# Designed miniproteins, single chains, continued (3), part 61

Each design is a single chain, and the fold is of that chain. pLDDT is the mean over its residues in the fold that is shown.

## One batch from the design tools (miniprotein)

Design m10099
Fold by ESMFold2-Fast:
Structure m10099 (fold): chain A 98 residues (1-98)
Amino acid sequence: HMEELLERSRELGRSIIEHATKVMLELLDKMIELTKDKNPELAEIFEKARKAVEEDGNFFAAVDVIIEHIQKVRKENGPAEADKLIEELIKYRKEVLK
């Protein structure tokens, strides 16, 4: 009984991660399409995030790439530019989720 429950729990976990990964890849594809003409630098970051998800098989890889880019912008260009980037990311996310 216990072994069946553990196996079902692992299968559910895999299914959730697989679904979340697929949703993240679809979201990134839409973000790339929206940004490629308007903000090519940001499109390049989304392409890097997409590649990381494909290589790692985990949607968290995309989050890590985006956070690292925000931290780099904050360090190189200051907190005001990092805040603008975050606002722009939120704007694109809202547009994709329409």
Scores: mean pLDDT 80

Design m10100
Fold by ESMFold2-Fast:
Order: C-alpha cells, then structure tokens, then sequence
Structure m10100 (fold): chain A 94 residues (1-94)
C-alpha cells in the first residue's frame, strides 16, 4: 500500500537525520515533507542543512518523479532519496 511505503521511507529519513545530529524538530519536519512530497519544504530545509545545489536538484528530481508514481517505482525512488541524503550528510561530516 502506498501509505505504508511512504511511512517507512519517512521513518528511515528521520532516523538518518537524527543519527547525523539534525535537530529532532527539523528531522520530523523533513520526514513529514518527504511523506507528503512537499518539494518547497524539502528544498528549504536541505539548504538549511548545507546541501549543495547539485545535491538538492538530484533529490528534488526524485521527489517530483515519486509524486508522479502512485504505485510502481515509489519504493525504488525513496531508496534513492535515502541514499542521496546519507551521501550528502557523510560528506558534510568530514
């Protein structure tokens, strides 16, 4: 079910953000934004977290693709978003 895939992805995103020291309120706002495919909120908060324009563009393109995919490909798109978030956070940790 679409809702379950979104919830699991949002929970994983929140977990990763918390592991990298993102404030709990911001981590929750980000997770909720990814659950709802709220591109404007995602962009704004990725900019606040220090993501590069290229990283933001990659993630936004995946979120836009995900919004067009109601059933098929949704899990794969979320897995890719999670990979991109983790990659960017690891780079900033250095």
Amino acid sequence: MKDQIRKEAADEIRKILLEYGVEPDLAKEMADAFYNSDVDTIRKNLEKLGFTPEEIDEIENLVIFLAAQTDEGMKAAYDKIIEKIKEALEKMKS
Scores: mean pLDDT 80

Design m10101
Fold by ESMFold2-Fast:
Structure m10101 (fold): chain A 80 residues (1-80)
Amino acid sequence: MEEELRRVAEEAARRAVAAGASPEEVAKTVQDALRPLAEAVRVEAEEVVIDGRRALRVGVMAKLRGQPPVALTLVIPLPE
C-alpha cells in the first residue's frame, strides 16, 4: 500500500510541477489524488535547495483504513 501511495503522489506532484503549479497547488493536487486511497490525507509542499539545485519537498501523511498512519516525503526537482 505504501508503494501505491508513493506512486500516485509522485505522479501527481511531477505532473503539477511540469504544469507550473505553485507549492500550494502541488500540495492540493497530491491531496486530491490520494483521497480515494485513504480515510484522511494531509499534504504540504515547500521549495528547498539541495546541493545548489532547487527542488520541491512534498510531505504526505495518510491514514489508511485498518492500518497505522503512513508518512512519505517526496523530493521533486524544479526547472531552472
Scores: mean pLDDT 80

Design m10102
Fold by ESMFold2-Fast:
Structure m10102 (fold): chain A 70 residues (1-70)
Amino acid sequence: SAQIQQDIEEFRRLAERSERLARVDELGAAVAEVAGAVLLTVGRIYERKGNLELARAAREEAERIRRAAE
């Protein structure tokens, strides 16, 4: 649905901002790590509720942030 696509876009937007922050300095990298952990937790919550599409999207964007912070 359009609402699910909007939520996925918000996850992507958070990941994009977090990737940029990770490149600035140590504080930016720490903030990006927290954002990744938040998205991973959101993914687990949606999975428990049976919303597999949002769960998958949140986990994919969390993994994107994790790779950028390496």
Scores: mean pLDDT 84

Design m10103
Fold by ESMFold2-Fast:
Structure m10103 (fold): chain A 98 residues (1-98)
Amino acid sequence: DELEKQIEEFEREIQRLKEELKQAMKSGDVKKLEELFERVRKLIKEVTKLRKEHPSKRILELEMELGVLELALAVGLVVAKKLEEKRRKEEAEKLALE
């Protein structure tokens, strides 16, 4: 019963992370993407610990979904940081022309 509740809590958090990732990538919010990346990494540690204590296909599937999210966040963060850097350069060039 406690294990089932823990798994359901992880499933809900993963769904929230997926939705927040879509919004953060759409807005190019670097700070939000960094926050989400830390949340995913923390959750991976918790799910990996749970899998070692209670090996199951369902828990392994959660670990795999988190791995995909971590990869998506890593790529999204690189893209968002490059776009932010470009914006900063354009703002600096505009100030230099004044």
Scores: mean pLDDT 84

Design m10104
Fold by ESMFold2-Fast:
Structure m10104 (fold): chain A 91 residues (1-91)
Amino acid sequence: KKLEEAERALSRGVREAVEAYQNGDYEKAIEAFSRGAYEAALILTGDEEKAQRVAELARKFYEAIVNGDIEKAAKYRRELDELMRELVEKA
């Protein structure tokens, strides 16, 4: 089912991001997280434009985490939550 596939895609991205982060490869960590979010959103929505928007916010969120910018991380997390709410409600 779409939800299970989306969860697997996101979980894989998170796992790859954590492993890259632990190895000090922050660029790879950001890319893995963003890709996982993109794949999950694409599975849920079937819309590449919406998936790209989710991926962009996920990238900014993880970049803020890597940089220790908790205020920016909180901002991008709120923007992601709003976007995901819109996508679910309009589906």
Scores: mean pLDDT 83

Design m10105
Fold by ESMFold2-Fast:
Structure m10105 (fold): chain A 97 residues (1-97)
Amino acid sequence: SAEALLRELAEWLSKLKGVKSAEVERVGPDEFRLTVTAENDGFKIMYNGKEENVSAITAAYVASAVAAALLRREGIEVVDGRVTETEDEIVVELLLR
């Protein structure tokens, strides 16, 4: 099922280096929220003409690329996304349905 696939994805994401946690929550009958919390490692690089945190790039890339590639095949699409950065962590939230 879509929910089972999302939970497997969250478990896999939680095992990646620099990821503190990854969780999936059902927020509606066919809507899910995927939350990935990563360490803010303080390392920055120039990416697409701006200074970006390496952990933020990694979290955004994994969340967007894997969700788009795998979840779309199951009829799930990313309908909203948010990235929140603090001194200690970066949180990526995706709304999926």
Scores: mean pLDDT 71

Design m10106
Fold by ESMFold2-Fast:
Structure m10106 (fold): chain A 69 residues (1-69)
Amino acid sequence: MEEEKEKLLKEVDEATKRALERYKDNVTLQTAIQLRAIGAKFEIEELVKKGELDKAKEVADKTIAEFEA
């Protein structure tokens, strides 16, 4: 579970980094992306603590998809 949590958090971080590069000249979008990433990471950590790894994976996948759209 700890290894899976670290993997999910890393995937969100990589997607966040790519999204911030896409919108480097847009402060409003950068702020929204960073807040969304913080929220997603918090949700992933809470779901992993509850043993809900499948839901944690869904949160990561959805957040990455939103950032790649």
Scores: mean pLDDT 82

Design m10107
Fold by ESMFold2-Fast:
Structure m10107 (fold): chain A 74 residues (1-74)
Amino acid sequence: MSAEELIKKGREAFKNKDYEKAAEYYTQAIEILGDDAPSEVLNLLAKAYFQLGKLDEAEEYFNKAVEKNRKALA
């Protein structure tokens, strides 16, 4: 399964409020993409963790998304 397909499945799971499944799909997509993972995917994973009450993990991935956006603009 491609990273693009995993992101689509993650978005579908998130819309259905299946935040655990959304986090699984986004994590798999990030594993495939590695350092090339877009900030948007990191932000989506952070939102899934936030909905699950995993606040430390949510903050970690929100910070990673912000850092990636800053480097793209610099």
Scores: mean pLDDT 82

Design m10108
Fold by ESMFold2-Fast:
Structure m10108 (fold): chain A 76 residues (1-76)
Amino acid sequence: SPPPEQRVERQPVQSTTLNGVEVRVSTVVTTYGGRTTTVTTTDYDGEHIVVTVTSDGVITVENLSTGTTLTFRSAP
């Protein structure tokens, strides 16, 4: 069988100001083989936070500035 089609949707970068510092939010949604992965990157005051959410309920939060990673699932 041919490999499933990968669809990538890049949303426009959103920008606002919080406490006089720019907040930038970018979101990318990838669909592949019936699975959807949403990656949201937030840049604020030199911190870079990446949140990855999969359609099966896995959430990963990564602080790229500190190298900290947390992974959890939505619990019932």
Scores: mean pLDDT 78

Design m10109
Fold by ESMFold2-Fast:
Structure m10109 (fold): chain A 79 residues (1-79)
Amino acid sequence: AEERLLEAALRAVRAEFPDWSPEEQEEVAKRVVEHALAAAEKFGWERVVETLRADAAAAENPAVREALLEMARALEELA
């Protein structure tokens, strides 16, 4: 379950920062997952999913939009 969230976060990071090293992309993706899970515990899963969907709707890059929607779906599966 957390692995799917990490994969989605990694796709978002790769789409936004394609010129970063794979190691840097993985490190940032792990931090994004850690913060998303902490936010879900503190504020509730529904609020974090809603925020990710809102960010996806505002995203100009289609690859970033799809990755954010995938993160939202992965978080819903964990709830």
Scores: mean pLDDT 81

Design m10110
Fold by ESMFold2-Fast:
Structure m10110 (fold): chain A 61 residues (1-61)
Amino acid sequence: SDELLEAGAAIQSLYDIYLYSGDSELRQKAYEYLLQINELIRQGDYQGAMQKAKEAYKELS
């Protein structure tokens, strides 16, 4: 539950960067990270998806 909440917050932040950042390179990176996270979720790697979301948010924020 707590891990899912943290991952959800990170993913929402990545969407915020993708939709509203004035930097086109940051928008592109956020999009690419969101694709990677979605692929991990589809494969059932929820721990990998949560780690990727947290790392991506720290890198781009």
Scores: mean pLDDT 85

Design m10111
Fold by ESMFold2-Fast:
Order: sequence, then C-alpha cells, then structure tokens
Structure m10111 (fold): chain A 88 residues (1-88)
Amino acid sequence: SEEEKKKFLEEIKKVIEEGLKEATKYAEQGDVEKAKQVLVETGKKIAKLLDEASKVLPPSDLKDLVAKLKPIIDKAVKELKEAILKAE
C-alpha cells in the first residue's frame, strides 16, 4: 500500500540522517575508522529495512521506494565527503 511504502521511506530516511550525523561527528574528530564503522552499520540497517519492505510491498512499490531513496543516499554521501574535506 502507499501508506506502507511511505512508512518504509520515512524509516529508511531516519536511518540515513542519523547515520550521516554520527559518521560526520567521528570524521570531524579525525576518527575515520569509527566513521567507517557507523557507515557499515547504517548500510546494514538500510538493507534489513529493504528486505522487510520486499516482503510486504508489491514489486512496483518496492522499485518506487528504491528510486526515491537513491537521491537521498547520494546527497548524504556527498554531504559526508564535503564534511571530511572541511575538517582539514
């Protein structure tokens, strides 16, 4: 349903935002290893939520969800890279 798709979109957005914020904090402190660990754990959480979504959403809704998430993930990756460069 559209409501279930929206719920997964919001939950995954929150995971991305929280992961970016925590990874940025460690990167700014020079703790690159901890920042990497946060990104790996964030990726695992996203994969878990997408697996759960694949069990409840029809293929068309799952494709739409992934399409909507791609620009959010791309933006988060760009913001993290910019934060690392500014920390010099």
Scores: mean pLDDT 82

Design m10112
Fold by ESMFold2-Fast:
Structure m10112 (fold): chain A 61 residues (1-61)
Amino acid sequence: MEEVLREAIELADELLKQGKSMAEVGQAVRELLARHEAELSPNQRRQIYLETMIHAGELIR
């Protein structure tokens, strides 16, 4: 879980630096989490998504 959370945060940081919107960041994070669906429960994927989107929102604040 922690490794995937780190990947999601790094992805969000890269996309925000490229000027992508929060909607595009959210879509990319969902796509990342779909690649890990065999390793992560639905609840773990939701938690990573929420934590990543909160982090991204704090960066643009």
Scores: mean pLDDT 82

Design m10113
Fold by ESMFold2-Fast:
Structure m10113 (fold): chain A 78 residues (1-78)
Amino acid sequence: MDVEELKEEAIALAEEASPELTPRVRELAERAEKLKEAAADVMKALKDAAEHALKTGRVEDLESALALAEDSVNVALS
């Protein structure tokens, strides 16, 4: 699966799980595209976290995963 496909799936799942967190998921995905090979891993992690939150109703799990991914991407791009 390509990075763009993973990105769109992650955003769609986030919109269903938490509309409030979706702008953060979208912003992080745009930034993560600069990571080349690591971009797919970040997108996959966001997709999995959003899908998990949607299935369990635990938005805090998505928020935690998002915060960790944001920190990792920020360090990698700095």
Scores: mean pLDDT 79

Design m10114
Fold by ESMFold2-Fast:
Structure m10114 (fold): chain A 81 residues (1-81)
Amino acid sequence: MEKEKILEELKRRIREAFAHDPETAEYLIKMAEALVNGDEEKAREIALEYARRHVPDPEGVEETADAILEGLKEEIERIKK
C-alpha cells in the first residue's frame, strides 16, 4: 500500500477517534506523518512534546510518549493488512 494511502486512512481514523479533542488529533497526525515517512526521531520529539503538556509526573513522560508511538505503529500495521 502506498504511503499516502496509509497516512490518509490513519488521519481519518485519528480524526474520528479524537473528534472531541482536535488538539490531540493534530499531535497524533504529526506523529503519524513522521512515522509513515520513517522519521522516528521526529515522531518521538512530537510525542514527548505532547506528553510533557499532559503528564504531571516527569518520570512518566517518556513512557507515555513511547506508548503513543507504539499505538500509532500498530494502527499503521493494521491499515497495511
Scores: mean pLDDT 81

Design m10115
Fold by ESMFold2-Fast:
Structure m10115 (fold): chain A 86 residues (1-86)
Amino acid sequence: EREAALEAARERARELAKELDVPLEKLLELLDLVENNTPENRKKAFELYLELSEVALEKLIKEEGKPEKLREEFEREKKELEKRLE
């Protein structure tokens, strides 16, 4: 179900933004890019996701020191994006 998958992805983006202290706007932009699925959007979404994942993860490791759960959320989001970009 496309609508259910999109809604789940947006909810995950909201949770990820809160957990990783990253701008929700950027994560939602990422989801919009993936949803449209143009070649340019796929490339941009992938690059944006990698940038956000690295910055957010490093910030959380430095400040929280316990990012295991947050890393798992990141891995799930990344895997979903990579699957949709194919």
Scores: mean pLDDT 67

Design m10116
Fold by ESMFold2-Fast:
Structure m10116 (fold): chain A 90 residues (1-90)
Amino acid sequence: SEKDKLISEKNKLEAELKAVDPAFAREVASRTTGLAIRLIGDGYSNAEVYKAISDLLAQLAAESPDPRASALLKQLSDIYRQLSEILEKE
């Protein structure tokens, strides 16, 4: 399914980010997890949570001085946005 392909791509990009910068990958994971916990606690849907993570990743990509990390974060942002759109239709 399209959803399964996006999840596979997400996992691959997260692994690539960890290979490029393990410390920064941990920071990104911490910030995205913290955002998800906060929004779920506030009653937001899974689709809205994924959209918020997409927006956070896009912001981190724009702020990143490392072009490799920036490119990976931008790709992850796009995948989370696509996953949000699929979840909204469910």
Scores: mean pLDDT 88

Design m10117
Fold by ESMFold2-Fast:
Structure m10117 (fold): chain A 86 residues (1-86)
Amino acid sequence: HMAKKSIELNIKLAREHLEKGDVRGAARAAISALNAVIQLTKDPEEKKRLEELIDRIREALASGDTEAMRQAVEEAIKEVEKVLKK
């Protein structure tokens, strides 16, 4: 119950940061949501996909590629929302 609320809050924060043009803030919120979902999932393929998304966001943050960062964050939000619909 508490974990789901934390994930929902981080998705909301990621969306708000994207709307304000704070792509780095959105990326941090997305990583937090992905890490929380990874702790809840029992599907190894799902866990692998979420871990790959975290790696993509971290790579974009390190390179300063704002468009790659935005795309990875948007994909992360969609993947997290799919898990929450279970």
Scores: mean pLDDT 83

Design m10118
Fold by ESMFold2-Fast:
Structure m10118 (fold): chain A 61 residues (1-61)
Amino acid sequence: SSLEERLQAVTREAGAQIKTEEEFNAALRAYLEVMEAHDGEITEEAVEELERRLREILAAS
C-alpha cells in the first residue's frame, strides 16, 4: 500500500541520518511505541506520528 511505501521511505531516510547508538535506540523505541498505540497497523496517523518523532530525535542531535 502507499502507506507501507511511505513508512519504508520514512524509516530508510531516518536510518541514513542516524549517527549514534543513542539516536538508533530512540528511533527504535519511537517505532515500537507508535506501532503499539495503533495495534500494529500501518495507518496514516501512525506514519505521521512516527515521522514527527523521528524528526524530533534527529533535530535534537
Scores: mean pLDDT 80

Design m10119
Fold by ESMFold2-Fast:
Structure m10119 (fold): chain A 104 residues (1-104)
Amino acid sequence: MLKLDLNDTVGYVLAQLFKKYIPDKVVVDEENNTVYISEEALSEVLKKLTEEAKKSTEQNPIELLKSILSKVVSDEDADYTVNTLVENKLGVVEYTVTLSKKLS
């Protein structure tokens, strides 16, 4: 299960993305300001994001992701989130990629 901290910009942005595509499968913990996403719900969002990507003419996957996130949050929050995810992918293979290995 993916845990998103709403006090973090990245966690907040990803939570807004998940709420847009799978609102009925997002569990909100208001006391801890946290959102939980199941592995099934994560797979459903990835399928919906793939369909959005197929409709886009954008060839750069980073710019495509920024464009998708900018539909649910500010351009500044979208840019910060994408840059943070890219940095974490290069430095630590953990937060979003580790769940993909457990689903295989």
Scores: mean pLDDT 69

Design m10120
Fold by ESMFold2-Fast:
Structure m10120 (fold): chain A 63 residues (1-63)
Amino acid sequence: LVERIRAAAEAVRPRVDPEALRRLTEAAIRAFQNPQDEEARKELLELAEEHPETARALDEALS
């Protein structure tokens, strides 16, 4: 799963803000490393709302 997130990030990088991509990627990895951490999940969801195109690439990796 983490490898899929990284692959999606690389594919999307030229189309989106690299800082937004980095934040979303880090938040997703943190949420997977700590599935019971509600703060990590909340941060990921908020970032996805602010950066929907980057979030779509992440959702494809997760789904």
Scores: mean pLDDT 72

Design m10121
Fold by ESMFold2-Fast:
Structure m10121 (fold): chain A 62 residues (1-62)
Amino acid sequence: MEMDKLRRLREEEERERQLKDRVIQTIMDLVTRVYGPQVERERRPQIREQVEQHFKELKKNE
């Protein structure tokens, strides 16, 4: 493939994954510092799901 549609697609996926991971880590760190590690542990899966849902909405259709 000369025009590398795969390159752009992979770059977008990598960027999205990096942003998602950074946002989740930042939120978890803030929750731990403000509310404590117990709250962070309890909310970790919810925070992860919430961020993933927001990224799906940013993808518009997914």
Scores: mean pLDDT 73

Design m10122
Fold by ESMFold2-Fast:
Structure m10122 (fold): chain A 63 residues (1-63)
Amino acid sequence: DVDARVAALRAQGQANIDTAKKEAEELAKTMSPGAAKLYGDAMVKGYQTQADAEIARVRAEAA
């Protein structure tokens, strides 16, 4: 079921984003807040891009 696979990929992507945000918050305690923010923003963008690409592939396979 494509919808179930898409839902699972969205949930997994959100979990990865949430983890990356928590890691950036922990890094901000030991490094400059600006550097931690840049790292966190890059990781979030990477996970969003990956999830979007995987969802697009799943939808294309179902067409």
Scores: mean pLDDT 81

Design m10123
Fold by ESMFold2-Fast:
Structure m10123 (fold): chain A 65 residues (1-65)
Amino acid sequence: KVDEVRKELEAAEAAGDWRGLQEAFRKMQELIETGSPEEQEKARKILSEYLDRRNAEVDAARAAA
């Protein structure tokens, strides 16, 4: 389920677990490719939000310099 993979991604992100992040990201991509239309839309939104958080952290780190 999309929500389960989202929880895995958030937990790995909080723990700094790069392996867990890669695995959750891969599972989300599989859902985008093979899931139902509703699952595909939810997975795309979750990945987009994750990427926005990563970009914001990079921007914040640069601004702090």
Scores: mean pLDDT 76

Design m10124
Fold by ESMFold2-Fast:
Structure m10124 (fold): chain A 97 residues (1-97)
Amino acid sequence: MKTKAQELAEQIYEAVKAGDVDRVRELIEQIKKEGLYPELFLLARYFNDKNAVIAIAAILALEGVPVEKLRSYLRGALPDVPDEIIDEAVALVEKLF
């Protein structure tokens, strides 16, 4: 059974993969409105949830973090997440912009 944060992270992954920036923005606003950012962070940090890491990368980019700084910001926010997951999230969000 998936939580609301897991469902939204999965939808963000599909929207990022599709290059649908407007859909990514809509889903991030839903996360903010429902206060799900802490759960998203827990999923990324403690469960290495790839969709959650991608969602956090997309949030950072839309909040104004330059794409060239995304890897550094994600490493600071998610110090225990494997480089492979961080690098994949950065690459996907980079293709979106």
Scores: mean pLDDT 83

Design m10125
Fold by ESMFold2-Fast:
Parts: structure tokens; C-alpha cells; sequence
Structure m10125 (fold): chain A 91 residues (1-91)
């Protein structure tokens, strides 16, 4: 039973990761930049917003699958929201 549960968790994590990577890649392609390219402030803002949204989606799916408890779910949502609204002094 444990092996089956581990496989299900791995499959879910792989799906979440693939979805996140695909959406990030699509945004970078739309912006005309590669992952290693220096981003403009506007491009960084769009990427950070997308990453925040993807983190929230991933966190919700992990909670729904029973991988995250309520405390972990709330902590990760707070981190995702903080990332979206985080103010940096020097960028």
C-alpha cells in the first residue's frame, strides 16, 4: 500500500511541477527571454506574479491530496502571497 501511495504522490508532484514549468516557460517565451537572461523590472514583476499564482495552485492541490496539513497549507499560501507583495530595496 505504501508503494502505491508513494507512486500517487510522486505522480501528483510531477504533474504540478510540469504544469508550473510549462506556464513559466510560456511566459518567458512570450516575453522573449530565456531562464538565464537578465529580466527587466516589468518582466520580473510578471514572473513573480505568475510564480505566486502557481505556488497557490500547487499548495491547494497538495492540501486536497492530503500531503499538506492545515498549518502547512496556510504557511505556504502566506509565503506565496508574501512573494507577490514583497518589496525589495535593490532588486
Amino acid sequence: EEAAREAEIKALLDEIQARMEARIDALLEELGVGRDDELSPEQKEKLMKLQSELMKEATEKLKEAGILNEEQYEALLKTAEEGKNFSTDSG
Scores: mean pLDDT 73

Design m10126
Fold by ESMFold2-Fast:
Structure m10126 (fold): chain A 75 residues (1-75)
Amino acid sequence: DDKLIEIQRAIEAIERSGDPSARLPFPTSEIIDFLSAMFDISRATVSAMLRWRGPLPADLSAREAAAWRLIRRYA
């Protein structure tokens, strides 16, 4: 999907810039769809992760921690 590629490129540009205040210029629904596709999880699961207010689990792998942070950061 062209939209998923656009969102991926926008995330990569923000991550390269190092700007923690930068936001994705896309509706939240499209960001959730992108994260759902990227991590192969349901939109409901992404939404549940966004509602989580506790700390990250201490035993996450680096990749799992990155996935969790991207979900929290952008969706």
Scores: mean pLDDT 72

Design m10127
Fold by ESMFold2-Fast:
Structure m10127 (fold): chain A 93 residues (1-93)
Amino acid sequence: SARPLTAEEVERMIAELPGLVEKDIKALEEDKSLTAEELEELLKQIDEEEAALKERLAAHPYPELAAAYLEAVEKIREHIRKKLEELKKEEEE
């Protein structure tokens, strides 16, 4: 958004992030229908969203939120990469 975040909003977002990350990771691990192409598209979307967030945070700096969000993004990205590698191994078998 164009307005700066309030301290209360920042604290809530940081507190909610670990639970959202765990939920997203669990959904990725349990979804047996995801293809390698879909996972590659998700990685691209994550990269684009991270770039957009970095631009927003440069205008309205929130260091703790930035750090928490970047950690969350990296955890999700690593799990998607792991699932891609597992799918590639299954294709070889």
Scores: mean pLDDT 77

Design m10128
Fold by ESMFold2-Fast:
Structure m10128 (fold): chain A 71 residues (1-71)
Amino acid sequence: NEEALKALSEAGKALREAGGSEEALRHLNFAGVYAANGRNELAIRHARKALALAPTEEAKKAIEEAIRSLE
C-alpha cells in the first residue's frame, strides 16, 4: 500500500526530528519493509513498538497515522 509506505516515511521523519532512539527508528524501518511485502500484521506490530518508544506527541501522532494506514 503506497499510502501506508508514505505514512511510515513521514512517521520516520517526525521520529528523527523528535530525537527518537535508534531502536524506535529500526522498528519503523522493519514496519516499512513488512508493509512493502504486504505483511501488514507484522508492520503494525513493529510500528506499535516504535509508538511505545516515541518521545513526543508529534512523533506519536505520525506513527498512529501510519498504523491507521496499515489497517
Scores: mean pLDDT 85

Design m10129
Fold by ESMFold2-Fast:
Structure m10129 (fold): chain A 60 residues (1-60)
Amino acid sequence: GALECETIVDKAVELAKKEGIEAARQYAESEIKKLVKDGKITAEEALDCADVLLKKLSSL
């Protein structure tokens, strides 16, 4: 849900600051994929989460 997405996005932003945007993107994609696989979020929620992630990474 929204909490899981927020946690992933926040960690990805911190990772981007330390290791770069590509490392952060790979981390976030892996974690979002796990949430979908585990049934914790829907595919639609995963797309919304990816949009939030891209907006935050583009602001760095």
Scores: mean pLDDT 81

Design m10130
Fold by ESMFold2-Fast:
Parts: sequence; structure tokens; C-alpha cells
Structure m10130 (fold): chain A 88 residues (1-88)
Amino acid sequence: SRIERFQAELARPEVRALLAEYQKRLDEIRTEYQKKLDEAKKNNDPEAIEKIRTEYQKKVQELRDELIARLREIGAEPLVEALRKHTL
């Protein structure tokens, strides 16, 4: 079944390692951009706030695209399809 294939892929050590690396990098990006947002808000700079938000969205999307590419390289196709459908 589809669920059994997802569970089998999530049990792979390589998949778990990639997901852990993704989460760590995502947390680092969130921390960096939160600090930038807090500084821009403190300086009452709405243009900087919008720029920082746009850059954050771009960085998160780039990180997601990298995860998808790396999952494909290790043959985790069921997880790639789930990510494309925004279900992970």
C-alpha cells in the first residue's frame, strides 16, 4: 500500500539522516532570519522587514528543493511525491 511504502522509506537510515539535516538547517535559517526581523522591527524599517521576509521564503524554498533533489538521488521517490504535493 501507499502508506506501507512511505513507512518503509521513512525507516531508511539515509532518509532519516537527510530529514534530520533538513530540520537542523531549517532551524538555523529560522533563527538567523528571526534575528534580522527583530532588528528591522526595532529600527522601524518596513522596507527591510519585507525584504527579509522575501529572502527567508526564498531560502526555505531553496532548502526544500535541495532536500527533494537529495531524496531522489537515494531513490526515495514516495517521499519526493509527498513533498511535491505539500503533504510532508
Scores: mean pLDDT 81

Design m10131
Fold by ESMFold2-Fast:
Structure m10131 (fold): chain A 100 residues (1-100)
Amino acid sequence: ELSEEEILKKIRELEDQLQEKYEEARYGEDPEKAAKEAVEILKKLYELIEKYKDKLSKENLEEIYLRLKTLLDAMEKDPRVPEELKKEFKKIVEKIEEIV
């Protein structure tokens, strides 16, 4: 199975993709499409964290949670971001908090 280092690399790749879709949702030509794609990335990110939570150190889980919580707080304050993305992101962050 994957090492913690490999799992963290996959998580960071999904976080980078999420950041790109966040920027597209704010400034792109199709914010609703970008929001839907961001939700799919969030679901994959949560599935990866849930699958490997027993292989991730508490420190790494806390760092992941804090990064996602920071991004969620930024999104919630941005009126340009579709409400469905904010709602789904909040739900995922709350689920991750229960794991940490």
Scores: mean pLDDT 86

Design m10132
Fold by ESMFold2-Fast:
Structure m10132 (fold): chain A 94 residues (1-94)
Amino acid sequence: MSLEDLLLREYLLVMDAAENGSLEEAKRVAERFLERLLAAARRTLDPETVAQIEALIERTRAELEKAKTGEEMKAVVVAFMGEVGRLLRAHEAR
């Protein structure tokens, strides 16, 4: 599975859990997404880009912990996907 395929699949799972599941389920699915993304990034990307993704994951994890609704979860995940996309485009532009 490519990094882009992983991102899309896990993103859709988190969005579904935030919309249709409990807040606890959405947080578990989101944490799994962050763990799987980091593992895939470590296998695919250079150490500098991995370090930037690790920092972004730490920030996103803190924001997810503060989320009280599915809508807040969705907003955090959408922002995270935007930032990951910027990092991946910067990596490819070299």
Scores: mean pLDDT 85

Design m10133
Fold by ESMFold2-Fast:
Formats: C-alpha cells, sequence, structure tokens
Structure m10133 (fold): chain A 90 residues (1-90)
C-alpha cells in the first residue's frame, strides 16, 4: 500500500507539472489525478517488483517535466535519456 500511494502521489505531481509545461489542460490534469487515485487499489495489488519499476518510471517522467519547465524540451529529453540509461544499468 505505501509503495502504491507513493506512485499515485508522484503521478499527481507529474500531472501538475504537465499542466505547467502546457502539455495538458487544467481539466486533463485533474482527470489524470482522479484516474490515478481510482487505481490505487489496483496498483497496490501488483507484485512489489512491478510497483518498484513503475515508481522508477514515474520519477523519470516527473524529472522530465520539471526540466522542461526550467530549461526547455531539449534539456528535458537529454535528462530523460540519461535517467533511463542509468535505470537500465542498475
Amino acid sequence: MELAREIVELIKETADLMVKAGELSEEEGKKLKEEAEARLEEIAALPESVQRTALTAIRIEKEYYKTKIEKGEKAAEEKRAKLLAEAKAA
């Protein structure tokens, strides 16, 4: 449950960042957050290894949108590629 809650909260944070980046409307961001909350029990039922993989993936997406807002799309794409490569090497 704790891991699933962390995943849902990160999805919500990422949705807010996507709205700030202009990739989602306010309404689309709200819907994504509602859908994430609705899937909490489904996520909690997944094997722990799958939950950890999802957690890593959503953390990378959050960093992408954070970087896109701060430094633009090219810098965000480079950061995502680097983080994804590091995750695969682990």
Scores: mean pLDDT 83

